Designed miniproteins, single chains, continued (2). Designs and how they scored, part 37

Each design is a single chain, and the fold is of that chain. pLDDT is the mean over its residues in the fold that is shown.

## One batch from the design tools (miniprotein)

Design m5254
Fold by ESMFold2-Fast:
Structure m5254 (fold): chain A 85 residues (1-85)
Amino acid sequence: SGLEQLRRLREQYNARKDEVDQRMLDNVRRLLALAAEYRARGDDFSADMYLSMARMGLSVMSLTPLSPEQQAELDALRAELDALE
């Protein structure tokens, strides 16, 4: 039926969205790790570049509804970014 087809499409959409959102969170985490590494070396130029990229990623993520677990991860990453500024 049309209702079963719509249900399957919604399930596929939600699964794909979760995967995309998780990849974006993982990318932000990697950018923050790089920023911390360069900041520790006294390379402020490289650190600021990676922080800017991480900030952009966090801003994009703030525009999308996330699972509670992903929202907690986003909040933790934002706190890490604030600590590196």
Scores: mean pLDDT 86

Design m5255
Fold by ESMFold2-Fast:
Structure m5255 (fold): chain A 78 residues (1-78)
Amino acid sequence: MKEKLELYNKVVERIEEEHGETLSDATLAAAHMIAVAEALGLPIDEEFENIFKSLGLTEEEIELAREIVERAIAEIKE
């Protein structure tokens, strides 16, 4: 549990530092949700995508949020 929370915190801090002022609130919220799912080992399935779409996000914005999270995780693990 602690290790998963630590990963989540580091990913969120990295995203906020690099993108917090440049991303829309909806895209930033999607990135936080993806970071939680990745840290917990939960699938980013159709249910998660439907939540993001309900926030007004396009498929391109969802993909951007996913890429930002994956990049932050890679930078933290390296």
Scores: mean pLDDT 75

Design m5256
Fold by ESMFold2-Fast:
Structure m5256 (fold): chain A 112 residues (1-112)
Amino acid sequence: DLKKKLEELIELLQEALESPVEELPELAKRFAELGAIVEALRLIGLDTQHEFVKDPAERERAEQIFRDYLQDRIKRIQDILENWDEPEKQLEGKAILGDIKAMRELQERRLA
């Protein structure tokens, strides 16, 4: 069930908001299992960035930007679930879970 996978993705995004940065690569594996590859790569990317960024203030800014991104993503998925009867919302949900055909169709619709 696509809706159930999106609900599971919201739970994972909420868990990521509460997780320390060093736990994000392990959590990213669970995102990847759902097909949320972009989100998985972003979690790994923040942990990797922290290895190169030594300034605590810059690390905190990067973490805040990441938390803002996760919160925005949760709101977008909630909007998709609330408006599930709309065909475009179903395409957005499929695209978030890695459906390449849905991603292409959304691009074509937005360019038209």
Scores: mean pLDDT 83

Design m5257
Fold by ESMFold2-Fast:
Structure m5257 (fold): chain A 90 residues (1-90)
Amino acid sequence: GKEEEIRRLLEELERLLEEAREILEELKKEKDILKQIGLILRIIGIEIDARRIVEKLKELGASEEQLERAEAILEEIEEILKEALEILKK
């Protein structure tokens, strides 16, 4: 049902946030510029996937509380991407 799909999508958002955080920590330790670029591209992919999930949650009629949680996770992923890009600008 819609409730199960919404729950699954929220769990996927949490997983994407955890993955983005792990990649950012890896990026902070990485000194090879080509590997840094690869890690940043992975975070960009996560941000794109997270945005698509938030839009799908809106289409499914997720509650205001669920949408607030989803938007907060997306904002955290966007902050991770911003931090990752600042590491490259050294």
Scores: mean pLDDT 89

Design m5258
Fold by ESMFold2-Fast:
Structure m5258 (fold): chain A 89 residues (1-89)
Amino acid sequence: MSEEERKELKEKIRELLKSTPAWEASTRKIAEKLGVSPATVSRLEDELLEESSKAFAKGVAELGEKMGQPVDAEALAEALYRGLLRGAA
């Protein structure tokens, strides 16, 4: 898969996750809707979670710096990624 095709597919997955209630947005249903394998969707969802966690952590760190409250963006991104990937327990 090309980088452009991967990016477009990730954007479609993100849009489906936004428009579909979390309890109805299963990897299998997304895969069927997009015409790709569940394994491909699972991998791209993992990449999206990592990317979103890093982007969120960066945003929080930048906001924290402006407010004089430094935040370890790398540690926060790691914690968010692990929490989102493995679920809350």
Scores: mean pLDDT 71

Design m5259
Fold by ESMFold2-Fast:
Structure m5259 (fold): chain A 59 residues (1-59)
Amino acid sequence: ATVENADGESAAKAVEEAGAKKVVLTGEDGSQAVGYNPTPEEVKRGAEALNAVKVEALP
């Protein structure tokens, strides 16, 4: 699943619902963070820290 212009809460929920094993967060400046088996809290914190414009949830 992919979510664009996501706030931290929406990103965390989308990742949790997708059952993602890998998450890629892309920030406004093009910075990326990759998480493996992330918790919803980790996704929310990462998205907020990066001002994420794209969140990709991968199986």
Scores: mean pLDDT 75

Design m5260
Fold by ESMFold2-Fast:
Structure m5260 (fold): chain A 69 residues (1-69)
Amino acid sequence: MDLKEVNKELSKVWEELKSDKSLSDEEKLEKFRERAEEIMEEYNVPEELKKTLLETLLYNEKLKLELEK
């Protein structure tokens, strides 16, 4: 399992969703969760680790948004 590659793909998806002006912040988070699950499934990430990775990435992205204000 390549967690570095998983994180890279997840970050790419988040950047794409973040730049979509037609989506609300809530819709972006929901779409990100859906796509993140697909990516993690493709890379055979264990179920327990999927939740931890999602929570960590969402927290980091929220911090970035706060700093960009």
Scores: mean pLDDT 72

Design m5261
Fold by ESMFold2-Fast:
Structure m5261 (fold): chain A 83 residues (1-83)
Amino acid sequence: SIATVKRVAAHELLEVLEKAPEGEASEEVIEEILNLIDQLANAKTVEEISEISRKLIELLEKTPLSKEQKEQIRKKLEAILAQ
């Protein structure tokens, strides 16, 4: 099901988030990440989920994040798991 594919993607993104470098990202970059997570939550096809997840993994691997920024992103990803 699409719900299962989204949950798998959210779990993978949470693992990548935990390994994200320590630092601080601009508000613009955080907004981009949060918008992509909203797009993931609203995705209707496996292809959309795959494309959005790829973009999120790339951003999370290269973007330094503060503890507060990681918490904000984690909460949005955990909301997908709760559906």
Scores: mean pLDDT 87

Design m5262
Fold by ESMFold2-Fast:
Structure m5262 (fold): chain A 65 residues (1-65)
Amino acid sequence: MSELLKKAIERAREELKKAPKEIQPEFEKEIEEIEKIVPKNATEETGLILRLIGIEEDIRLLSKK
């Protein structure tokens, strides 16, 4: 796993810790599924990083309530 992908996962997990308990399991599962994916090339890796950024943003939006 690349350092960029590791940092993206860490950021998503840090944001998840700030989230309400009721939404944590669903986002944790999604992050875990991404961690299981081994990207075959840089394009796939970029796609995973973008997905993690999307998860991070969704958590922030939901955490406001």
Scores: mean pLDDT 79

Design m5263
Fold by ESMFold2-Fast:
Structure m5263 (fold): chain A 93 residues (1-93)
Amino acid sequence: MMEKKIEEINELGEKVTEALENNDLEEAAKKAVEIAKLAKEMLETYGEEAKPLAILVADSVKGVRETLKKLGAKEEDLKKIEEAVKEVEELLK
C-alpha cells in the first residue's frame, strides 16, 4: 500500500524534526536512514510509480545529512545516511 508507506515516511520525518529539537543527532540520523530504506522499499515494490516520491525523499534525506554534518553529527552516522541514499539513487537509474 503506497499511501501507507507515504504516511510512515511523513511520521519518520516528524520524528527527525523532534530529535533535532531535542539535540539528539544520533536519533535524527537513525530516522533519516529509516526514511531512505522506506523509499528503497517503495521503489522495489512499486517501481516507476514510486520514482517521483523516491527522488523527493532522497533529496530531503541529503538535506538532513548536511544539517547533521553542520551540527557535528558522528561520521559513522553520516556514512550510514550516505549509503542508504546511494541505494535509493542506484534504483533511480
Scores: mean pLDDT 85

Design m5264
Fold by ESMFold2-Fast:
Structure m5264 (fold): chain A 73 residues (1-73)
Amino acid sequence: MMITVSITGTAADAEAAAKKLKEALSKVAKDVRVVTSGTSIGVSLDVEDEEQAKKAEELAKKILTDVKMTIMP
């Protein structure tokens, strides 16, 4: 069973932040997909459980500002 998670946030250098996010999140999640638009960043990823989702959010908060996480059913 996998949980799909959407994380959004902002960074001054979205491309650099997207690279860091993909590398960091790939250690705790599968199918990490990152999209950038200006300073806005969206990440979609699959995790094993809610604890991994929280860990992914904490990692994103270290890289991004204005972090919002949504768990997809």
Scores: mean pLDDT 80

Design m5265
Fold by ESMFold2-Fast:
Structure m5265 (fold): chain A 84 residues (1-84)
Amino acid sequence: MEFARELGEELGRRAVEEGIDKEEALERGREELERRFYEENLERGLLNLPAPTPDEIPARLEELIRVFEEAFEEAYERALREKE
């Protein structure tokens, strides 16, 4: 959860500061979250560490994306206000 929030805050702020299209930044962030989530679960599986079951993966991904999008929107609106 922490990395999803941090990614959202960083990308939301940078989208305003660097003039990146909001929807493009959101899409790239979602792709990065999914990539990291699958990489971590693959590594944990190889090490026989606890990892989400296939049935749990969709719900956990949806939760991560929701946290990311909420943090992104908050950071984006905050940076937009500070810029103006």
Scores: mean pLDDT 75

Design m5266
Fold by ESMFold2-Fast:
Structure m5266 (fold): chain A 90 residues (1-90)
Amino acid sequence: MLAEIRAGLVEEVRRRFEELGVKTLTPSQLIGALTEGLKRQGLSDEEAERIAKFAVDQVLEISGKKTLNLREAEFAADIAARQVAEILSK
């Protein structure tokens, strides 16, 4: 379950980088990509956006950057996937 959720979110993030042809995403762009991926996992719009924002804010706090590269975006996807797995296990 966790591995499948993570794989889906990572695929969505990688797709967004490819579609935009960019090396970094803004926080808003990554929140949008993760929200879309989380909604595909069955979360509501409100839950998806809340988890996506939390994951992105966490990575920005750790990195001290204003934008996120692919590796940092994949880390945000991992944080989001762990949050979803916790919710679905209860």
Scores: mean pLDDT 83

Design m5267
Fold by ESMFold2-Fast:
Structure m5267 (fold): chain A 104 residues (1-104)
Amino acid sequence: SEIEKKLKEIEEIVEEAKKETDTDKAVDLIVKAVFKIEEMLANYELSIEQLERLLSLLKEIRSILEELLAKETDPEKKAGLQALINATNSLIEEVEQKIEELKS
């Protein structure tokens, strides 16, 4: 399945981001994962199981970004990380709403 392949690609990127020691590279990986999640939500009719899997990934992304923000000292980079956290929170809300609608 194309959907299953894309989900595995996102999971691999998130796991790579967790292991990345260079902060800028970790952020680039997270941005890539977020864009792929947005693409999936825009272009595919996803099942509850697939949406719950994306929700889990978005929560992991948020945790990574919060850890990066906590240790960042540059004000411009802090602002960028906060913007990514805000975008991730919006996607979490969107996915949670879609799950609720499908369970109705």
Scores: mean pLDDT 90

Design m5268
Fold by ESMFold2-Fast:
Structure m5268 (fold): chain A 79 residues (1-79)
Amino acid sequence: SAEEEAARLLEEITRLAREMREAYRARDFERMLEYARRGTELTERLSELIRKYGLEERFAEAIRAALEPLAEMARELAA
């Protein structure tokens, strides 16, 4: 189903966000950039799926949680 596909994409995006944060902390900027590229592709697919099937409300909290590693990285950059 579209919901199952969206959930799988969100799970993968969450994993990539965590790996990107760890790569950033390890100062492995090549790996960080590769995870960012993959994350962008998956995010575009997720956005299209959510828009097409009207899943915004259902996935709002999960999307916020998935992006938390990137928010933590941004806070570390600001500190």
Scores: mean pLDDT 82

Design m5269
Fold by ESMFold2-Fast:
Structure m5269 (fold): chain A 91 residues (1-91)
Amino acid sequence: DVEEAIEGLKSEDPEVRVEAIRKLFEKPSLKYIEPLIEALFDKDEEVRLAAASLLGFLYRLTGDEVIKKALEEAIKKEKSPVVRATLNASL
């Protein structure tokens, strides 16, 4: 369920964190923005990419200003060209 997916975001294993975000993509909701915004700054590139993709989708769907500011802040700090491209495509 979604609560289990949110707990998965706290896993030591980056593959588990990526899978958690993929599960949240099946039931997208503004209720889970805060842990997704934290995942946007994760140490693992695939986790950041997954979070950027889902938050970008939620931003395009809702126009939520909190998501927009998080995406803009993430793009200023992101070093991965692939993640930066996903963040730019979301804005």
Scores: mean pLDDT 84

Design m5270
Fold by ESMFold2-Fast:
Structure m5270 (fold): chain A 98 residues (1-98)
Amino acid sequence: MTDEELKRIIEEAPKIFEEFKKNYEKEYEKLKEEMTEEEKKYVEELKLVLDGKEPPEDSSPLVKFVAKVKEAYEKGPTKETLEELRKTHEELQEEVKK
C-alpha cells in the first residue's frame, strides 16, 4: 500500500467515524440481540476507540487498525504514522484472507 493510499484513508476517516457513530445508535441497539458475543465485543471496542478510549490489549487487528487511523488523523500524517498504518493494515489483511 502506498503513502498516498494511506493518506486518503486518514483524510476520509472523520467522515467514516461520524457515520459509524450515527449507525451505532440506530442499528446496534436494533441488531445487538441477533449478534454473537464476539460481534458485540468487536462493535463495543470500535465504539471505545472512536470515543477516544484505548482498546483492550486483546482487541482484533481491525480494532487496532481503526485506533491507528484515528491516531493518524489526530496527529496528522507523518512518516511514522503512515508506517504504523501500513504494518497494521498488513496484519489485518492476513486475518481477513484466512
Scores: mean pLDDT 73

Design m5271
Fold by ESMFold2-Fast:
Structure m5271 (fold): chain A 66 residues (1-66)
Amino acid sequence: SHMASGLAAGAVALVGEGRVDEARELLRRAAKIGGQPEEVADEMLELMQAGRYQEAGRLARERLGA
């Protein structure tokens, strides 16, 4: 989904800015739009916080169609 992709990209920017709670909310919205459980949002947030942005992007493409 193009919308889920956009939300996931926004979350990456927010994590880079230290705005973790806002990033979490965007990732949860992306997971909901993609029909995925909240656990996917939590996993993506953990990868982004660890600086593993390429792995987070791969997960988003595989699980959210992003």
Scores: mean pLDDT 77

Design m5272
Fold by ESMFold2-Fast:
Structure m5272 (fold): chain A 95 residues (1-95)
Amino acid sequence: MTPREKAIEHLEKAAEYFEKAGDTELAQRARSLAERVKTATPEQLKEIADEAGKLRDEAVKLAKEGTPEQSAAYANAAVHLSLARKYLEEEIKKL
């Protein structure tokens, strides 16, 4: 499995956790990033990594503000977004 494939997997997992939190908007944003990764150039991968980082920061904020159930889901989404960003950066270094 390539770093690109791992990034896609983690973005899709983040979307699942956003759905569990009841956050359809952030789930759609995470899925959109996963689709964009599939055909992205190195320059576009950098943009996607930055967007994943911003989405992670939103998830961390919402984890602190939500109900205990939502908090756990947002925290898990944030972990997967951090991993997606890591693998996107690894893919960029190989190109």
Scores: mean pLDDT 88

Design m5273
Fold by ESMFold2-Fast:
Structure m5273 (fold): chain A 91 residues (1-91)
Amino acid sequence: MEEAEKKAAEEVRRLARELLGEEEVRRAEAEGRAKAAELAAKSNPPPEVKEKMLKYGGILGLAALLAERASEEELERLREFEEELLREAEK
């Protein structure tokens, strides 16, 4: 499962870099991680959980940026990618 999560995260980053560019991807990941770090600071979770929250926060930040700032054509490409991931998950 961790390997599948990493593959999904890598594909989201690849798609985001292709559509938005490397600088926007970096910014979105940093914002997502910052929000996750604030939540972790309030709840003081175990180190393993905190690390997962920070990584997941980065991916969520990217997904939010894609949904918010992508053009209609770029959003259609994101939907095609989601369909591809769902196809792999059904195997």
Scores: mean pLDDT 67

Design m5274
Fold by ESMFold2-Fast:
Structure m5274 (fold): chain A 102 residues (1-102)
Amino acid sequence: MEADLRAEADRLREELQKALEEIKKNGPTPELIERFTDAAIGLALALAALGRTEEALRVLEEAIETLKKLLEETPSSDTEVRQALQESIESLEFVRREIERR
């Protein structure tokens, strides 16, 4: 179980990095924002399950800061991307609060 969780955490970290690189290269899309957010949540939950709570919280904090910066840089006319960013930030903040309460 622990070895499987470590492998899953490593996989999710790579997916998180890949999603962020694709956002930086191609610009944010709702699909890429969702992939980034899902990878960050998955990684944080895997790390929390491993007892690595401080690392889990750091992953979520860094992901939230990244999406907030993207939101500031996104034109007000790009309503679909802005909505995806806002919803993803709310999801990450919810998961962060849940882990902090454990």
Scores: mean pLDDT 87

Design m5275
Fold by ESMFold2-Fast:
Structure m5275 (fold): chain A 74 residues (1-74)
Amino acid sequence: DEAKEYTEKGKELAKQGKLEEAAKQYMKALEIDPSLKEAVENAIKVAQELGKKGKEKEALELYTRALALYDKAQ
């Protein structure tokens, strides 16, 4: 459950407003378990919040990578 641990770390960081750090944790979770829907959903939420804060490039990169990993696992 290393992927689950990274997902939980990401949630904690996102709660603290550390969105870029949260994104890194969710990406690590998806690299370990690309079928982990919870990590994809939380990565998408973080990407949306990054976009709202003007970090559009980071948001787009996170969307693209998270969806590509998840789609390939389906």
Scores: mean pLDDT 81

Design m5276
Fold by ESMFold2-Fast:
Structure m5276 (fold): chain A 80 residues (1-80)
Amino acid sequence: MTRLELQPRLGPDGDLVVDVTHTHPTLDRPVHFTLDARSPEELERMVRDLRDLVERYGIELVRHPLRYDPRARLSPDPPR
């Protein structure tokens, strides 16, 4: 089954990122990428927009609860 999993993470500097995992039976391994969110409000908007998109294409969307991660960083700039 085609599935898109969202794992939002909050870093120590207030950095909010979303790990996206795309799983499909024909893939040798899941595809991973990270989205940077500017605020919790932006995250909720991204999730809503993405849900509408995946529903249109018949993809299963799984949203995991927000997790604190001391290693979460925005791509690719150092914390300021």
Scores: mean pLDDT 71

Design m5277
Fold by ESMFold2-Fast:
Structure m5277 (fold): chain A 71 residues (1-71)
Amino acid sequence: PQVLFEKETIYVPEEELEKKVEEIVEKAKSDPRTVKVEVHKTDDGYVVTIATVLDNGDVLVREIRLIPKEK
């Protein structure tokens, strides 16, 4: 068993930012393999961290950074 890390940055219109965070969290929670979901407010937006146990026993930690499209 190993820990795998994935990082993703997405740009979202500021008015949709919180809704996008909610959508990501709900989708993650709908996966029975998901063991942890964390949301952190940052100066530049939000970071969502999702930990999922894969079929082979590895743990996938996915970090999604959401940045507002402002200017």
Scores: mean pLDDT 82

Design m5278
Fold by ESMFold2-Fast:
Structure m5278 (fold): chain A 103 residues (1-103)
Amino acid sequence: AERERLRALVERVLAGLLERGEITAEDAAALLAQLERRSGWTEEGVKAFLRAVVAARAAELGLDEEQLRALARLLEGLSPEQLAELALMSDEALRARVEAAAA
């Protein structure tokens, strides 16, 4: 089912961030509950959630305004699977991806 696919994708991203120490178990539980309350398990809801995760990670990289605008444009064109891949990238890989999108 699509709902189960989208849920598994979000849970995989949260598990990866937990394993890397980027979020706590309490943060992961709160984020899951918030997604369920706001939009439920819809493609647009999951995409919005994953875009927020990528944007929050990118904000910690010290990017300039042009790089942040390029990231916002990039995130609008991606599938949930592509957004999940970005959310799980290393800081170095994510920075390089944003810099390439800004060029």
Scores: mean pLDDT 81

Design m5279
Fold by ESMFold2-Fast:
Structure m5279 (fold): chain A 68 residues (1-68)
Amino acid sequence: PHMYPVLAQTFSPGPRRLAALLVKDEEGNYYLYVDAAMTPEERAAVLAELKAQAGLPDDTPITVVELG
């Protein structure tokens, strides 16, 4: 399926840089691609921030996918 990037964000927790990408498929489903090195706190913050920045409701289902 074709994925449409909605919002990309890079985090720099200390000496490393982590990336997250919010995408949408052709059916309107949302996916959050996150660096596998992210902590649970970083992942929760990213999810909340990207939902807010993209104007998505809090109850919007997002599938989290770890990269690496």
Scores: mean pLDDT 68

Design m5280
Fold by ESMFold2-Fast:
Structure m5280 (fold): chain A 63 residues (1-63)
Amino acid sequence: AAALDAAFDEIARELKLTPAERDHLRRVYVAGGPEALRRFLQEHLGLSPELADRIVARVEAAA
């Protein structure tokens, strides 16, 4: 839990997300797993597939 929260805090800082957006990103991952997070990063935040995959890998390593 603490490692996962730290990972989302760092990702939110890098992507310049608000606390509410950070919490939403975490909620997407908790509810739908890595595939839901990857899709959200690409479709809603406009990230490249390569960047989305790297972020998902960081989150999975912390989970």
Scores: mean pLDDT 85

Design m5281
Fold by ESMFold2-Fast:
Structure m5281 (fold): chain A 103 residues (1-103)
Amino acid sequence: EIKEKMKKIVDTFYQGVKDIIRMLEKGLITREQAINIIKTLADLYINEIKRLAPDHPKRDEIIKVIKDTQNRIIELLKEGKPAEEILQVVDDGYERIKKIIDS
């Protein structure tokens, strides 16, 4: 049950980040808005993982991947990299977390 709830939190976070990147690509938000929203989403979902699984042995590894993915996305956004390149970083981070949860 905790494993499935963590997967749902992670799925929601990564889907949210993808939606923000697509909104930026469509010109619906600014780069600065995208960065601020992604940071807020990461903080929100890290806190949800901490509340759900405070003593889980893989919690810190999952949180580290979320933070590393967030930082890399922000770097690419600041560099003006294309959406497809940023979305690849999102997908790679998601796959890494799924492997951690499933191990």
Scores: mean pLDDT 84

Design m5282
Fold by ESMFold2-Fast:
Structure m5282 (fold): chain A 67 residues (1-67)
Amino acid sequence: MREYDLRDPGAALAALAADAGAPVPDTEGYELAGIEVEGDNLVFTFRGAETVRVTVGPDGRALAVEA
């Protein structure tokens, strides 16, 4: 299991993107908008300059980043 500090959603988004092997975005001004369950995965929705969705597997590892 992996924990992210959601009080700093920009840092959490950057860490999730790095875990997924995606380019690390400029995360200034991003906020956590929601968390959804998709099958065995969690989807974190971040909102800032654009809406970014991060899919996290059951082991807490980021699988995909979609903007």
Scores: mean pLDDT 71

Design m5283
Fold by ESMFold2-Fast:
Structure m5283 (fold): chain A 76 residues (1-76)
Amino acid sequence: IAEKVAQLQATLDGAIAQALASEDPIAALRELIEQIEAAIKWLEESDLPPELKAALIAVLEAAKARAEAALAELEA
């Protein structure tokens, strides 16, 4: 579990950084948030082991919160 969680977290950290560095960071962050929400919904409906599901969803929700905070800062 820990290895998969670390890989997902690294991927999400990179995705947020790339969105912020894009030519349209507001649009990129909005798209990333939508992708994270879709991933959470898919995981919630999946037959993955409960512990793995909970851990992955927690990482995705934390990334979504960070992306939403960055979006709010840019829209201010």
Scores: mean pLDDT 81

Design m5284
Fold by ESMFold2-Fast:
Structure m5284 (fold): chain A 65 residues (1-65)
Amino acid sequence: SMAAAERLKKHLEALKEAGIIEEYEYKDGKFIIKIKDLTPVKLATAAMLKAEASIEGFELEIEEI
């Protein structure tokens, strides 16, 4: 739903402001999350984001840059 996509985007904006992710993109029903360094904390955050997205019907990919 649009509301679910909006909630995820707001969460991703907060993570970007916190420096946990560098950038995100929404394309073809999929969220693409760009992370500069895959530390254990960032990997745990990515796993939680994938679970959140899956519950709301979205796919989420991690791209290391």
Scores: mean pLDDT 81

Design m5285
Fold by ESMFold2-Fast:
Structure m5285 (fold): chain A 92 residues (1-92)
Amino acid sequence: MLLSVALYADGKLIGYILENEEDADLAVEAGLQGVQKARDMGAARITIRITSEDEAAAKEVAEQLVRRLEAAGWRVVDVEVSGGEATVTVEA
């Protein structure tokens, strides 16, 4: 069960923040850091894509990331979970 976390800014892939990670908490922190980095670059719409061979792991990371983002005052506008991939989109 390895997690990868990718950062998108305004629909463009910026890069992978984490790859081959087993720790869900580290994947959540990577997502939070990625959102902050994309905002600092002037992005208006930021998407974090979480992928895992374990659909439950991808979903858990996405759900934790949404809770942490909303608690930090971010506007989460879209959350999609399908087949070991989860995407969380925020507006800066």
Scores: mean pLDDT 85

Design m5286
Fold by ESMFold2-Fast:
Structure m5286 (fold): chain A 89 residues (1-89)
Amino acid sequence: MDLDDEIRELALEALPLLDEKMRELAREGRKAALEKDYKTAKEKLKEVIEGLSKKDPELAKRMEEVANISDENAAALITALDLLAEEAE
């Protein structure tokens, strides 16, 4: 599977598990990514993953593995998550 397809799939699997706090973190992470502040984007993603680990630890682990490949992949994952969450509203 292409990495972009994996990022989209992980974001779709995470979407129904997001609470209001996680959605806000995803929004903040995407903002940071747009400003090329990949460190802040990754920090926001890690907070979302921590919340998700309480609901689905296996999904959280898979998301962490993708995030740890590069800061750009972490930024892409948090961006996909925010975009899908906004689309679901």
Scores: mean pLDDT 83

Design m5287
Fold by ESMFold2-Fast:
Structure m5287 (fold): chain A 94 residues (1-94)
Amino acid sequence: SAAEETAREVLEEMDRLWEEMKGLSPEEIREKAEAESRRMSERLIEAGVPSDVATRISTGFYLSAALLADGEPEALARGALESAKRVAEEFIAA
């Protein structure tokens, strides 16, 4: 379905965006995370992903970026990213 295909695309984009953000300043990470998480949520909802699932994915991604921007251990920030990815994977598998 369009919902499952879009969820797969977002899952792939999360890894790419994460690598891009590691090279940015804290302010640039926050700005990019706000724009990208909003875009993710809108795309997922438009494709038919339930709003609660779309919100969990996008906010989990935003949290991972916020932790990275705040200088938290990369493992903690990556853990938040992996949690957001699992929500997408569980939706795709259902």
Scores: mean pLDDT 87

